Designed miniproteins, single chains, continued (4). Designs and how they scored, part 41

Each design is a single chain, and the fold is of that chain. pLDDT is the mean over its residues in the fold that is shown.

## One batch from the design tools (miniprotein)

Design m13496
Fold by ESMFold2-Fast:
Structure m13496 (fold): chain A 69 residues (1-69)
Amino acid sequence: SMEDELERLKEEIERLGVRLAIQGKLEEAQAFGDRIKELDEKLKKGEISIEEAIKELKRLVEEARRALE
C-alpha cells in the first residue's frame, strides 16, 4: 500500500541519517530528520496528500544518498 511505501521511505531516510551522523555530518542528519517531521505533521493535518509525501520522501532519499558520497 502507499502507507507501507511511506513508512519504508521514512525508515530508509532514518537509516541514511544515521550513516550521515556516523560520518560526522550531524547538521545534515538533523536537517533531514526535521524535514521528515514536517512532512509527517503536514500529512496528519491533511495539508498534503500521501502521494505528495511519497514524492518528497523519494527526493529526500536521493539528497541523503548524495550527501553520503
Scores: mean pLDDT 85

Design m13497
Fold by ESMFold2-Fast:
Structure m13497 (fold): chain A 81 residues (1-81)
Amino acid sequence: DPLQEQIRDYLNLIGAMDPNNPERFRALGREIQELRRNGDQERLDALFARLKKLADEARAKLDELEANGDREGMLELQKNS
């Protein structure tokens, strides 16, 4: 399922940038599954938009780490991919 894979990629990227709050991302994953099961496309689209925003923020952090040559930060991100 391409949408499920994209959601996992977003959650993995966000989780790598904020490893101190894993329960938040587990809760988001459960909410997405529940919305998909119930066919609530409007709420699913809203959650997906929120995940994209968080992933865009995580991407900006990754780009910052790359620009600064932070090899340790990049390796931590790769381990969670």
Scores: mean pLDDT 68

Design m13498
Fold by ESMFold2-Fast:
Structure m13498 (fold): chain A 82 residues (1-82)
Amino acid sequence: MLSPNEQALLDQIRAGDLLTARMVVAFNHPDENTPNPANGYYLRGEAYRALGRDDEAIAAYRKALELDPNFERARAALAELE
């Protein structure tokens, strides 16, 4: 489940805010210190997709699924791009 802040970022990206998409790609680097790294990779996937970078979006969604195999949103997004 996305936090309110993560959902707000997703809504901005989906509304066509390419500046928010670029900022997510530049600054959202999930690691062992990230509380929900699967959510972080999913947001990177959505940001790459908004920027037309489908190969990087696919890679990000796959990493989200490696961390959370039950991440339905990431699985659905992968199915749309593959």
Scores: mean pLDDT 77

Design m13499
Fold by ESMFold2-Fast:
Structure m13499 (fold): chain A 69 residues (1-69)
Amino acid sequence: VEELVERAKELISKLTEAVLNGDFDKARELLAEIRRIIRELYEQGHFEVADEVMKEVEKAVVEAIKKRS
């Protein structure tokens, strides 16, 4: 669980950087990887952790878009 969460945090940081840089192709790839981790967490029954990761992704993307705009 901790390994998946740490990987998700790394990917979210890279996603934020990609969005800020306007690299939407890279952002899309990173988002797909994060979605795979969220799906794996759900499959393992870690619903609360998966929901928290999803909320962090949403918040990070929204803030990055606002800063870029």
Scores: mean pLDDT 80

Design m13500
Fold by ESMFold2-Fast:
Structure m13500 (fold): chain A 65 residues (1-65)
Amino acid sequence: ARPPLALAEEMEGESLEAAARRAAEAFGVPEEEVLRAARLLQREFGLSPGRAAAIAAGILAGVVA
């Protein structure tokens, strides 16, 4: 699997919905769950869509704590 940071960089220009879909596919997790978690990360930490989606998918996949 790709490191979340590398995937986040690849998705820098993406919308939150597009980034969540790509991250969900990359990590093999449900897109809906990634989108929900990514919105929370954006709200709480001010992350970009790509970073929020990549981190959310990585957490859901058990790749990051």
Scores: mean pLDDT 76

Design m13501
Fold by ESMFold2-Fast:
Formats: structure tokens, sequence, C-alpha cells
Structure m13501 (fold): chain A 55 residues (1-55)
């Protein structure tokens, strides 16, 4: 699994967040996760694309 895929999954599955935060895009992963928890309609595909562009 690519770094972007792993980070995107961590943004939706909080159990992997600590691993993803060690990537260069850790702040972005955390922001996406928080937005999702706050009720923002962010799809896994949207998160993955944003992370791939940041990497």
Amino acid sequence: MSEAERAAEAAFDGSKIEEAEKLPVGDLVRSLYRARQAGAEITLEDARKAIEEAL
C-alpha cells in the first residue's frame, strides 16, 4: 500500500493515525480526521487525493 493510501485510511480509521502522523503529511491527516469527526462530508477518495498532492 502506498504512503498516500495508508495516510488516507488513517484519516478515516483513527486506529492508524499515529503511524500516519509520522509521514510528511501528518498534519493534513490529522486535519482530515478531525473534519470527518466534526461531520464534514469528506470521502476516502477526497482524502487520498489531497494527501497524494501534498506528498
Scores: mean pLDDT 72

Design m13502
Fold by ESMFold2-Fast:
Structure m13502 (fold): chain A 65 residues (1-65)
Amino acid sequence: EEVKKEAIKLLEEHMKKLGYSEETIEKAIEIVKKLSDEKAEELLKLLKEGKFEEALEKLREEALK
């Protein structure tokens, strides 16, 4: 759960800086909560590397399934 918490924190911070609505941020957080540990680790790595567009694409893929 530590990986998901860190990923959520970074995602929320970056989405707020980019001007996303609170509703959109909450939807993204719910997707992260549903990720497997492996996928959450991949997302966290992308966020730490500043690859936000790749991170958002990964979340989109998970939402679609």
Scores: mean pLDDT 79

Design m13503
Fold by ESMFold2-Fast:
Structure m13503 (fold): chain A 69 residues (1-69)
Amino acid sequence: MTEEEKKRIGKLISLATTLTGSLDAARRFRKMVEEGKTIEELEAEVKRLIDSLPPEYQEEARKLFEEML
């Protein structure tokens, strides 16, 4: 795993933690990374959280995700 990949994963973890207000999200994502889950699977989990946001935030958050790819 490269430093760039770790940085990208860190951004996903930060967003998930912010959306849930809980370190449990960070712990879960970190575990998935250590278990060999793909970045695509991590992104899918974060998209689920984004889908729960108001429409205005959903559009902006999806754009950020696309730019992160």
Scores: mean pLDDT 73

Design m13504
Fold by ESMFold2-Fast:
Structure m13504 (fold): chain A 48 residues (1-48)
Amino acid sequence: KEEAARALAKSMRIPLETLSEKERELVEKALKDPELVEEARKIAEKFF
């Protein structure tokens, strides 16, 4: 759900406005795609 998407944004600690065009596009896609959000959550859990 939205919690996973927000966790991704928080883990990056970088506002979308600060990201490059390419990075911002990838983050926006991940936030819109629940499957990508789940993948990002798994990665975050592995690092934490």
Scores: mean pLDDT 59

Design m13505
Fold by ESMFold2-Fast:
Structure m13505 (fold): chain A 70 residues (1-70)
Amino acid sequence: PLSDEELEREVTESLGLMYLALGEILYKQGKIKEAIESYKKALKLFEEAGAPEEVLEEIREKIEKLEKEL
């Protein structure tokens, strides 16, 4: 059983994963601005969940690449 804080972190991380998936779908549809917004939301959620820096950096690099495509 998880503590309330651990459960909240798991939910936050799951939301982050959903926003990453949404970002990929939007990018494939050519909605680059909306994809960037979804990745930025995912980044904030993963930061709140205490994700490893390597994961955060991968998301930041993805955002930078997409911003250059605008």
Scores: mean pLDDT 83

Design m13506
Fold by ESMFold2-Fast:
Structure m13506 (fold): chain A 62 residues (1-62)
Amino acid sequence: SEEERKEMLELLEKAEQHKEELNLSDAEITHLREKLLQLSPDDPVLQALKKTLKRGLEAIGV
């Protein structure tokens, strides 16, 4: 859904702000953004990415 995609984009923006702490490169952030725009919100890959980003941000106190 549009709301799920928006939530994933918000998580990605937070991950980008904390990319050094999450050990994410600019290229990896760009690749994730492309996947968020191209894949459906119900895609298992996007659902797994959402889970991973949420856990990563939680682990660093965000």
Scores: mean pLDDT 77

Design m13507
Fold by ESMFold2-Fast:
Structure m13507 (fold): chain A 58 residues (1-58)
Amino acid sequence: MEAQARILNALAAHPEGLSQAELAELTGLSRATVSRHLRRLEAQGLVVERDGRYALSA
């Protein structure tokens, strides 16, 4: 499955937000892959970060 879709699906299931470590565990991706995709998604306005946790912006 596409890495970005796996991250977005995990975030959609957890509106309270997820850390990078939690996302890596849930998606089976490396922390480096998760971090890279989160940076891109945050830059696109699709994801927001608060207190080390990431959530969908809308």
Scores: mean pLDDT 81

Design m13508
Fold by ESMFold2-Fast:
Structure m13508 (fold): chain A 89 residues (1-89)
Amino acid sequence: PKASQEEIDAAVKLLSAAVYLVIAKKTGDPETVRAAAESVREAVELAKKIGNKDLVESARGMAQEVLRLAEKVGDEETARLAQEIIDEA
């Protein structure tokens, strides 16, 4: 079956988050960690709207990695955002 635009949009945001996480893990750049968190948040919102549990679970896993990296770089605001995503998923 043809994927919906919302499913495609959610998948693209998860891919963007994955790219940001790879970069953030190597660089420790707080701005890149924050970009990953924002992409994951948008992906969770879309995945929940379309009822795709697999995408929600993938986003939750990415949010856990964002939380770990945010704590490592000392960004309390991004860590809070990541925790909210985990709790909402």
Scores: mean pLDDT 81

Design m13509
Fold by ESMFold2-Fast:
Structure m13509 (fold): chain A 79 residues (1-79)
Amino acid sequence: MEDLIKKAEELEQKAVELSTEGMRLAETDPARAAQLFREAASLYDEAGKLYEQAGETEKSKRYHEASDRLRALADELAA
């Protein structure tokens, strides 16, 4: 369980970093922002799976929801 939580935390930190940069670039470089949001969404999905394996159901749900939101934003920017 400890290894799962640690890995999930590492993925979460990277996802936050990428999504923050994506939000910063959304108006000036929407194609780059969309790419960053898709990368962040993938990391949130991975973290969500690890939290689910660790029994952290509420955290898992929140991270899958974050992933869905970022994919939606990426799709809007790439349209």
Scores: mean pLDDT 84

Design m13510
Fold by ESMFold2-Fast:
Structure m13510 (fold): chain A 65 residues (1-65)
Amino acid sequence: SAEEYYEKGKKLYEEGRYFEAAGYYGQAIALNPEYAEAWANLGDALAAVGLDAQAAAMRARAAAL
């Protein structure tokens, strides 16, 4: 489910595995495009790896939901 991918992404983020976390947040969004928390956390993961413009875009998506 989208929530299962989201929770796995959170665990990877807490482990500092930001690229893998972003991948799982992306899978959560693919299953539920209105998953605001997954968009926000994808933004955080992208910011953690220096992709600040992409992070801002993901956070803006979360805020619009």
Scores: mean pLDDT 88

Design m13511
Fold by ESMFold2-Fast:
Order: C-alpha cells, then structure tokens, then sequence
Structure m13511 (fold): chain A 66 residues (1-66)
C-alpha cells in the first residue's frame, strides 16, 4: 500500500506542478479532488489522512515551480 501511495503522490505532484506552470488553476483543483477521492473512496483512507497526503503533494509541487 505505501509504495502505491508514494507512486500516486509523485504522479499527482508532477501533474499539479505542470498545471501550476501553465497557470491552469482549474486543473490543479481537478487533480487535487481526484487524488482525495481516490484515496478515500478506493483506498479507504480516513479523510484527514487523505487531506494530509494531498497537502504534501501541493507543497512539493509548489517547491518544484518556485
């Protein structure tokens, strides 16, 4: 499970970073929502843990574009 979550985080981070570089904030919101929904609905994570992972992804993406 942890390895799959790490792979999902890396993919989401790259996609959000690309959307941020293109100033496509609607795409950023879409990717974030899809990630949270997948973590909660498909992997059964508590919403608090899914949100924490989503926050890490957004933070890492922002660091890549700064």
Amino acid sequence: MEKKIEELKKKATEEIAEALRNEDYSKVAEIFQELINYLVEELGLPPSEAFDLGYEVVKEALEKVS
Scores: mean pLDDT 81

Design m13512
Fold by ESMFold2-Fast:
Structure m13512 (fold): chain A 61 residues (1-61)
Amino acid sequence: GKEEERKKILELIALELRKIGLELDLERAREEGDEEKARELEREIEELEKRIKELREELES
């Protein structure tokens, strides 16, 4: 129902905001030459992108 859609939209917004934060942290790690930290952040961003895509597909259905 609409309540479930609202919750998914709010979760999507929260995940997109978190992704922005992680992308900023990734830029910092790359600037510092911290390859290990950059790889960890890239994995976290990839996992968030998968979840964002899943939620968007659920909302389009």
Scores: mean pLDDT 85

Design m13513
Fold by ESMFold2-Fast:
Structure m13513 (fold): chain A 61 residues (1-61)
Amino acid sequence: MPGKAVALKDNPVSTPAVLGLKKGDIVEVEKEYPDGMAVARSLTTGQTGLVGASDLEYIPE
């Protein structure tokens, strides 16, 4: 589900396609894939990349 989420753990950059995150970073989820990956934009850095959907917790409105 597209929306805002918080990173539950650090996500180190292992490839250029992976979004680098620190625990507690707020992201905007743009798309989730059936394989458990998501495309998200970091509100801290402005970068977009892949992150594990299970490593995100959606923020209630």
Scores: mean pLDDT 75

Design m13514
Fold by ESMFold2-Fast:
Structure m13514 (fold): chain A 68 residues (1-68)
Amino acid sequence: SRILSPEEVGRGAAGAVARGLISAETAEAVGKAAMDRGGLTPEELREVALAAGASEEAAEYMVELALR
């Protein structure tokens, strides 16, 4: 699968915060991981989001938005 840019990951995280699915702290942790790694694959985004406290539903929503 392709690497999602930090901007694409940030869009997914922001969308999840806007829907009340994750905290701003979780979104910041996910965004930092994307910046530190130069992007995340969809699988890495899911793993990072779950590790940062997101539910599986929130992690999938972030991946869906980041791919759009």
Scores: mean pLDDT 86

Design m13515
Fold by ESMFold2-Fast:
Formats: sequence, structure tokens, C-alpha cells
Structure m13515 (fold): chain A 65 residues (1-65)
Amino acid sequence: SMKEELEKKIEEYERKAEELERKGEELRRKAEETGDEELLREALFLESEAALYRMAAEVYRLEKK
């Protein structure tokens, strides 16, 4: 079923977003503690990737109706 395939893709993308958000938060905390600008850049990159996965999941959710 197309709906079942979309549900799996939504779950996959939401799971990826959650993982990236957790990693980003951890790196952001480390950057704040150490003042390491490279860690901050990595955190921002992970946050932006998470946002893209969330957007993709929402698009698929809308297609599911």
C-alpha cells in the first residue's frame, strides 16, 4: 500500500531528525562549555539537517492526507 510506504518514510525521516537534533544539542553544549567554534559550526550543520528531515517528513505526511 502507498500509504504504508509513506508511513515508513515519515517514521524514518522523523527518527533521523530526532537523532540529528540530539547530536546537535550535545555539540552545542560542548561548544558553549569550551568556546570551540568548530563544534558550534558542526552543531549548526546538524540542526539544519534535522530541519530538512522534519520538512521532508511533513511533506510526506501531507501526501498521506
Scores: mean pLDDT 85

Design m13516
Fold by ESMFold2-Fast:
Structure m13516 (fold): chain A 89 residues (1-89)
Amino acid sequence: MSKEELELEVRAGVIEIKVAVGKLAIERLKKKAPDSEELKEAEKLLEEALRLVDKARAEKDIEERKKLLEEAEELARKALELIEKAEKE
């Protein structure tokens, strides 16, 4: 594995951890607000982020892998922002 491939694998792992934390937060918040549209949207974004991580791991082109991971990172970020907003309400 090249240094760049290793760095991309680390990035993928960080996204997976963020998604796991987000899913745990959604599960806890749904107990108080089961009909929250923000939590439903956040859950969909986290699921799409994981799909992009899986696609990135299957991708052989380094530049395409970077693009997929950047998109996954942005989706995870948006999901975590929605979760934070739901927690404050």
Scores: mean pLDDT 84

Design m13517
Fold by ESMFold2-Fast:
Structure m13517 (fold): chain A 75 residues (1-75)
Amino acid sequence: SMAEKEKEAVEILNRLAAEFAPRLREILQMRAAGADQEEVEARTKALMDEATARLNEEAAKRGIDLSKIQIVVAG
């Protein structure tokens, strides 16, 4: 059951990573082009906050305790 929930969590993470990767690349290109550090940091934080909210929403819909899954994956 935990292994199944871990697999579901990994599948959610992979899908969200693929969805958010182009937007993260755009921010990295802005940084490389010499954009203001404060603007780059603000956009990065906004993107990470959005990604975290999406992850929490998807996990909640599936009854996944991300705290417990993170401990298992980290160990």
Scores: mean pLDDT 77

Design m13518
Fold by ESMFold2-Fast:
Structure m13518 (fold): chain A 65 residues (1-65)
Amino acid sequence: MREEVERLAEEARRALEEGDLEAARRHIQKLEDLIFKTPDLEVREYGFEVAKELGEELRRAEEEA
């Protein structure tokens, strides 16, 4: 589960680096869906922090575009 969070986060960061904001948003959405479905509090808390950081990076990239 935590490995899935990291994989989706890496895919989102890659998309942000490539300027593919739609792909980044899709990966962030998948990450959010994953953490909201998990009953594991630690995975959920970790995933929320990661998703928040990625969402802020996406918003900043969209503002610069």
Scores: mean pLDDT 79

Design m13519
Fold by ESMFold2-Fast:
Structure m13519 (fold): chain A 72 residues (1-72)
Amino acid sequence: MEKDEKIKERAVEALELAAKELPEKREEYLKKAEEAKKGSAEEALGLAIEVGRENKVAGEKVVEMMEELKKS
């Protein structure tokens, strides 16, 4: 449960950071962040990975999440 909440929190941070870096896609990325907050941890991580493929800053955050999950 706590681990799932942490995944969701990190995924939302990645999506919000992507929205700040690319203002033309801000609304799209913020909608995905809200979807991540309401969905499962698996869905939130999936959304962050999808955005991370097209946005370098979000991609770097997804890598950090994967490394943190391996340690915990």
Scores: mean pLDDT 77

Design m13520
Fold by ESMFold2-Fast:
Structure m13520 (fold): chain A 100 residues (1-100)
Amino acid sequence: MKRTISKEVAEETIKKLEELNKEIKENPEAFSKEELVSLTVSSVLLVVAAIVGNASPEEVERLGKAAIEILKTAAEKIPEAKEEFEKLAELIKKRIEEHK
């Protein structure tokens, strides 16, 4: 992609997502079902944007791991959509492996 963000800004974005994942794991009850769905969608879109933008395999793996962990937490808190979140997490894992 033309005019991609700087490596420093990309690294900060990845760190913020990793920090958000840690916060969700430490206190999942602080997040509503709607907030978890929104965070899940946002994290998945970040992984897709990284792959499409030709981000390094390391950057895609870091974003993907954080997104997968957010999906796992959402699956636990929203059991009605557990299968869908688990399938999406597996798809992300496959795309990360294919991007290597």
Scores: mean pLDDT 75

Design m13521
Fold by ESMFold2-Fast:
Structure m13521 (fold): chain A 64 residues (1-64)
Amino acid sequence: KEEKLEQLEKEKEELEKLLEELREEAERLEKEGRLREAAIKYSAAGILEAAIDFLEKLIEELKK
């Protein structure tokens, strides 16, 4: 139980870092006027947010 919790928390942390990087890239691309590429990165960030939410639910379930 605790080992699985630790693994999921680590995976969530990894995805949160990827999300932050994607958001920074999207903002940079938007600032540069590369709107199409920025839109693609924002879309990818949205998908990662959904994955993080899913992992958060699993972590919460394991804490019960």
Scores: mean pLDDT 81

Design m13522
Fold by ESMFold2-Fast:
Structure m13522 (fold): chain A 115 residues (1-115)
Amino acid sequence: MEEALEAGKKGAELGKEGKELALKGGPGEEAARLAAEGAALAGEGAQIGLDAGGAGEEGAKAISLGGSLAAGAGRLAALNGDRKAALMGAGAAAAGAGAAFAAGKAGGIEPLPAI
């Protein structure tokens, strides 16, 4: 369980780093921003999955949205030359999705503290 949360958190951190690179005024600013949002959604999906205690529709929807946004950001970043941000965002989304899936499958074995 701890590793699942760590993966989700790393996803969010990578997304944030991509956004910081965009703010510095590099090529593919829009792509980097989308990658950051995708990674954040993946991390949120992991937490929702853990809290739901099973493959809930809300968790699955968050994972799907995160993956789609990360993939779209990857395409845009590649076209604008901001490839690193796209790759990091895609990797973060994949890691977050995996963590969420594992947590959801396990289901409420170790309910996390609220807040």
Scores: mean pLDDT 54

Design m13523
Fold by ESMFold2-Fast:
Structure m13523 (fold): chain A 93 residues (1-93)
Amino acid sequence: SLIEEAIALAQQLLDAVAAAEKANASREELLAATEPLFRAMLRTLGEILGVPDAEVEARYAAALESLSRLSREEAIERLRKLAEGMIALAREL
């Protein structure tokens, strides 16, 4: 199901964030490792909620712009909260 796929992607994102933090990865390395998972997670959520692909891509671009303004530590916390929020939302669906 799309819900199970969204949860799996969110868990992969959490694992990628944890791995990057443990490796003391730079902000750029963290974003490179997490970007594909975060994008896939948002696309899957958009499909669940019936949001057009163009709107999902616009929201994704805005989220990346926001992340680009954060420190490494703030980006780690933001990505963790986004993934945890996805799991929580998916459990209510």
Scores: mean pLDDT 84

Design m13524
Fold by ESMFold2-Fast:
Order: structure tokens, then C-alpha cells, then sequence
Structure m13524 (fold): chain A 65 residues (1-65)
């Protein structure tokens, strides 16, 4: 039980880290679109980055459960 609980928390932490990295990639993509003058692409990429960061935070909350 205790070991299974610790492994679950580690898995959730890894998922949160991947979601944060995904958000960073979308943030960089948004900056690239802005540099190209593609505001629509930039807005979409920023929205996806925000969603990834929010999901990372929600996943981190599950670690505390």
C-alpha cells in the first residue's frame, strides 16, 4: 500500500513534468508565430501552452491526494 502510493505520486510527478515541458514547447511555438506576424497561430499556441500548464498544476494537486 505505502509503496504503491509512493509509486503513484512519482508517476503523477512525471506526468506533471511532461505537461510543463509540453507547455514550454507551445510557448516557444507561439513566439515563433509572433515573429512571423501570424497572430492567429500565436494565439492558438499560447492557448495550448496555458492548457498544458493548467493540466500540470491539476496533476500536481493529485500528488497531494
Amino acid sequence: SKKAEEERKKRLQRIAELLKKNGEYFDELGKAYEAEGNQRGAETARRLAEASFINAEKTEELVKE
Scores: mean pLDDT 88

Design m13525
Fold by ESMFold2-Fast:
Structure m13525 (fold): chain A 65 residues (1-65)
Amino acid sequence: SAAVEAAVLEALALEAEGVRLFREGRYDEAIKLFERARALATEAGFGRLAEESERQLRRVRDAKE
């Protein structure tokens, strides 16, 4: 559906922006974007995309420590 397609595209855009913020050392902002990307992917029923966002979240949190 158009709603599912929109959610997937938004999640992908948030993930890309999160990666950019992570590379800039803006960890708290990156975490917020990856959390939102994971939530959208989960709501859309796309487990693989949600798992990818979860991996990015783990990576950022590890780097912040």
Scores: mean pLDDT 86

Design m13526
Fold by ESMFold2-Fast:
Structure m13526 (fold): chain A 68 residues (1-68)
Amino acid sequence: SVLDEFRERAEELLERFRRGEISAEEAIKQLSELMQEVGKTHELSEEEQRELLRIATSAAAEILRAAA
């Protein structure tokens, strides 16, 4: 599903950040770009939109906590 693909991409992005391959700033930028791409390309239900936001928010929070 679109949400499963987004979750997998967000997790890969987190792993790259944890490995020091990308900065926190770059990770947040790429996460934002992925969210925008999904929103523009796919017609999401209200439930799918809420889950997408939850996944993105969780990933962003983890990046920001590690960067603080």
Scores: mean pLDDT 82

Design m13527
Fold by ESMFold2-Fast:
Structure m13527 (fold): chain A 68 residues (1-68)
Amino acid sequence: MSPNARALRVAAELVAAGASVEEVVEAMRRAGASPDLVATVEEMMRERSPEEAARILRHVADVTAESD
């Protein structure tokens, strides 16, 4: 699994658990996500509900893993 796919999966789990944007960003960076991906996820989390954000992140993680 790529670092980006792993980071997206971790982000989805944290958002579903009610983690803050700052906690999700830090976890993604530790998982090896690119700065561009981290910025995109941060923006999405600020604009969407936690439920919708978690759903989108899980879907994107699955698609990213399939594309690797």
Scores: mean pLDDT 79

Design m13528
Fold by ESMFold2-Fast:
Order: structure tokens, then C-alpha cells, then sequence
Structure m13528 (fold): chain A 117 residues (1-117)
């Protein structure tokens, strides 16, 4: 069974930067994509960034384009979301989500909170 363990949340200064991490336990070979979603207070969850686990291609939402980088470290089995030039509007709970081709299921992390002040 694949599990996602998130870290890197907390309170950060406006204009600063943060790295959110999601460590993958189990076999990554069955994963087709990995994504970061966020849920801002009073809003619906929205996609932030996505990486194709087969070819490494990446996509970003317009709200973070130019400020975000999603990357995968195969040796550490960890997906990172780097956010730069933090805005108060980046305040949200961030969820990592992976798609497992072996089970045809989405796997969710428990969420990590980011507050920008």
C-alpha cells in the first residue's frame, strides 16, 4: 500500500519562500501522476501543480505560475512543491495526491497547513 507523508507547512513571511514535501512509501513505479492541491479558507480545493511520474512533465495553475516549482527526487522518493514570493492568498491547507495505476485509485496525504503573514 502506498502512503503519502507531508511536511514543510507552518507560518511564513509574505514575500518569503517555502518547500512543502510529500514522502512516498511503497513502490512508486505504479504512480502515473503526483499533484499538489490547496483549500483556502471558504474556497473549494484547487489544483496547484502536477507532475507526470512517467515522463517528468509538469503543469501549474495560473495563480502560482512563475512562483511555483514541482519536482521529484527519486533517491528520496519525495515530491516537493517550492513556492516563492509568498502572498497572503497562498494561506491554505495543501494536499498531496497521487494516482496509482495498479489499483486505479487516488491516494491522498492528510494535508499540511501553510499560513502567510
Amino acid sequence: MIELTESGGGTFAEGGSVRLSSKISGDVESLSFFAWWREAPGELPVLVAKINMKDGSVTYSEDVKGRATISYDAAKKTVYLDLRDLRREDTATYYSVAYDDATNRLIFGEGTELTVE
Scores: mean pLDDT 87

Design m13529
Fold by ESMFold2-Fast:
Structure m13529 (fold): chain A 81 residues (1-81)
Amino acid sequence: MKQKAKDEAAKRALEVIRKYDPENAEELGERFKKIAENSSVKETNKAMGEVADEAAKRVPEKAEQVRKDLNDVRIELSAKV
C-alpha cells in the first residue's frame, strides 16, 4: 500500500541524512516522517526535495552527493506507487 512505500522512503531518507549530516538528521528526519504520515505521495516527494536542499546547505562540501542520494529515494518511491 501507499503508506508502506512512504514509511520506507522516510526511513531511507533518514539514513541518507544521518550518513552526511548526523547532527541534524533527527530534526530533518522527524519533519519528513510527519509529512509522510499526513500527506500524499506527491507532497512527500516535494518535501523530500525541500529537505535535501536544507541538508545540502548545512553540508556544502557534500551537497551534490546528499541531493543525488535523496533524489534516488524519491525516484524509488514514485516507482512503487
Scores: mean pLDDT 76

Design m13530
Fold by ESMFold2-Fast:
Structure m13530 (fold): chain A 85 residues (1-85)
Amino acid sequence: MMSEEEAREVREEAIEALRELKEQIEKAESAKEAALLAVQAKMLYLAAVTELYLAGLEDPEGVEELERLVREVERAAKEKIEELE
């Protein structure tokens, strides 16, 4: 079982990675690139939430923050795809 500190690290790393993916999407030069980055963001979100769940941690606020960020990344990807199409 991971510690509360390790769980915070998993959440913080996922948050940082999602923010980086959003920045990459905003700089994407093709609709395909933006779409692939959005898929990567969704996979990262699912992996992080699964890891926290398997650790037996009740962190509804942290999970909600990750869900909010992945939705923001997905929105940025949709906007970028529309700009490039």
Scores: mean pLDDT 80

Design m13531
Fold by ESMFold2-Fast:
Structure m13531 (fold): chain A 125 residues (1-125)
Amino acid sequence: SIASLVEEIERLTKELLELSSKLIADAKRNKSVSEELLEKLRVSTQEVVALNGALVAAVRAKDYAAAIARADRLLSSLEELLKIIDEILKLTPDNELAKELKRKAEELRRLVEQLRAELEAALAA
């Protein structure tokens, strides 16, 4: 259901923010990744969090047209986040935090794509 997808998306977004923060702190301590790339990760993560909040607000308001548009923006931001994570993994291929962050971002992308499809079906009804 739309409600179950929204709950899972909110949970994964919180986990993604926590993992991103842990990765940034760990990489700064170990100097394994440039501060510029870590700042890109921070900004990209914050954009995903903000867009997720906007998507959830539209779904709860039953503004499914706005929710679809916000899901599309969130999917684009997740694609950019995944590119940044892949750059970090090229520098630190055994980094478990970066691998888990990638898994959570890919899982979030799948759930947002599924939500978008259910929103289109709801809008068409």
Scores: mean pLDDT 91

Design m13532
Fold by ESMFold2-Fast:
Structure m13532 (fold): chain A 65 residues (1-65)
Amino acid sequence: MKEFEERMKEALEEMKKSGVIESGRVEGDTMIVTIKPISVTQDAGRAILAIGVGIEVGGSVKIEY
């Protein structure tokens, strides 16, 4: 769990730097990411990073628009 939380925090920070997400939070083994519609259309590839991290760590990812 701690290992997963650290990975999620790193992904959240990178996505914030890229402007892909507006905010994010962790609930247990699920990472919840809020994305503005305009940001999604700019870099769809970055949205894939959140899904990739969730799968790699063995957790779940929820994306909210």
Scores: mean pLDDT 62

Design m13533
Fold by ESMFold2-Fast:
Structure m13533 (fold): chain A 62 residues (1-62)
Amino acid sequence: SIEALKEAIEKNPDDWRLWLGLGRELLLQGRPEEAAEYFEKALELKPDYAEARRALEEARAA
């Protein structure tokens, strides 16, 4: 699923939902440092999205 998300991002890099999804998948795999980088990308695209900010804080706490 990570490969599928990266492929989708390649085609639509402005879709913050894809970056958020990739970050969440990395958290599930125990990779919070990488997840944080993708959550930061999602927030760059949509800074007003509280869920992405909460996800980033969750990744930083892990």
Scores: mean pLDDT 79

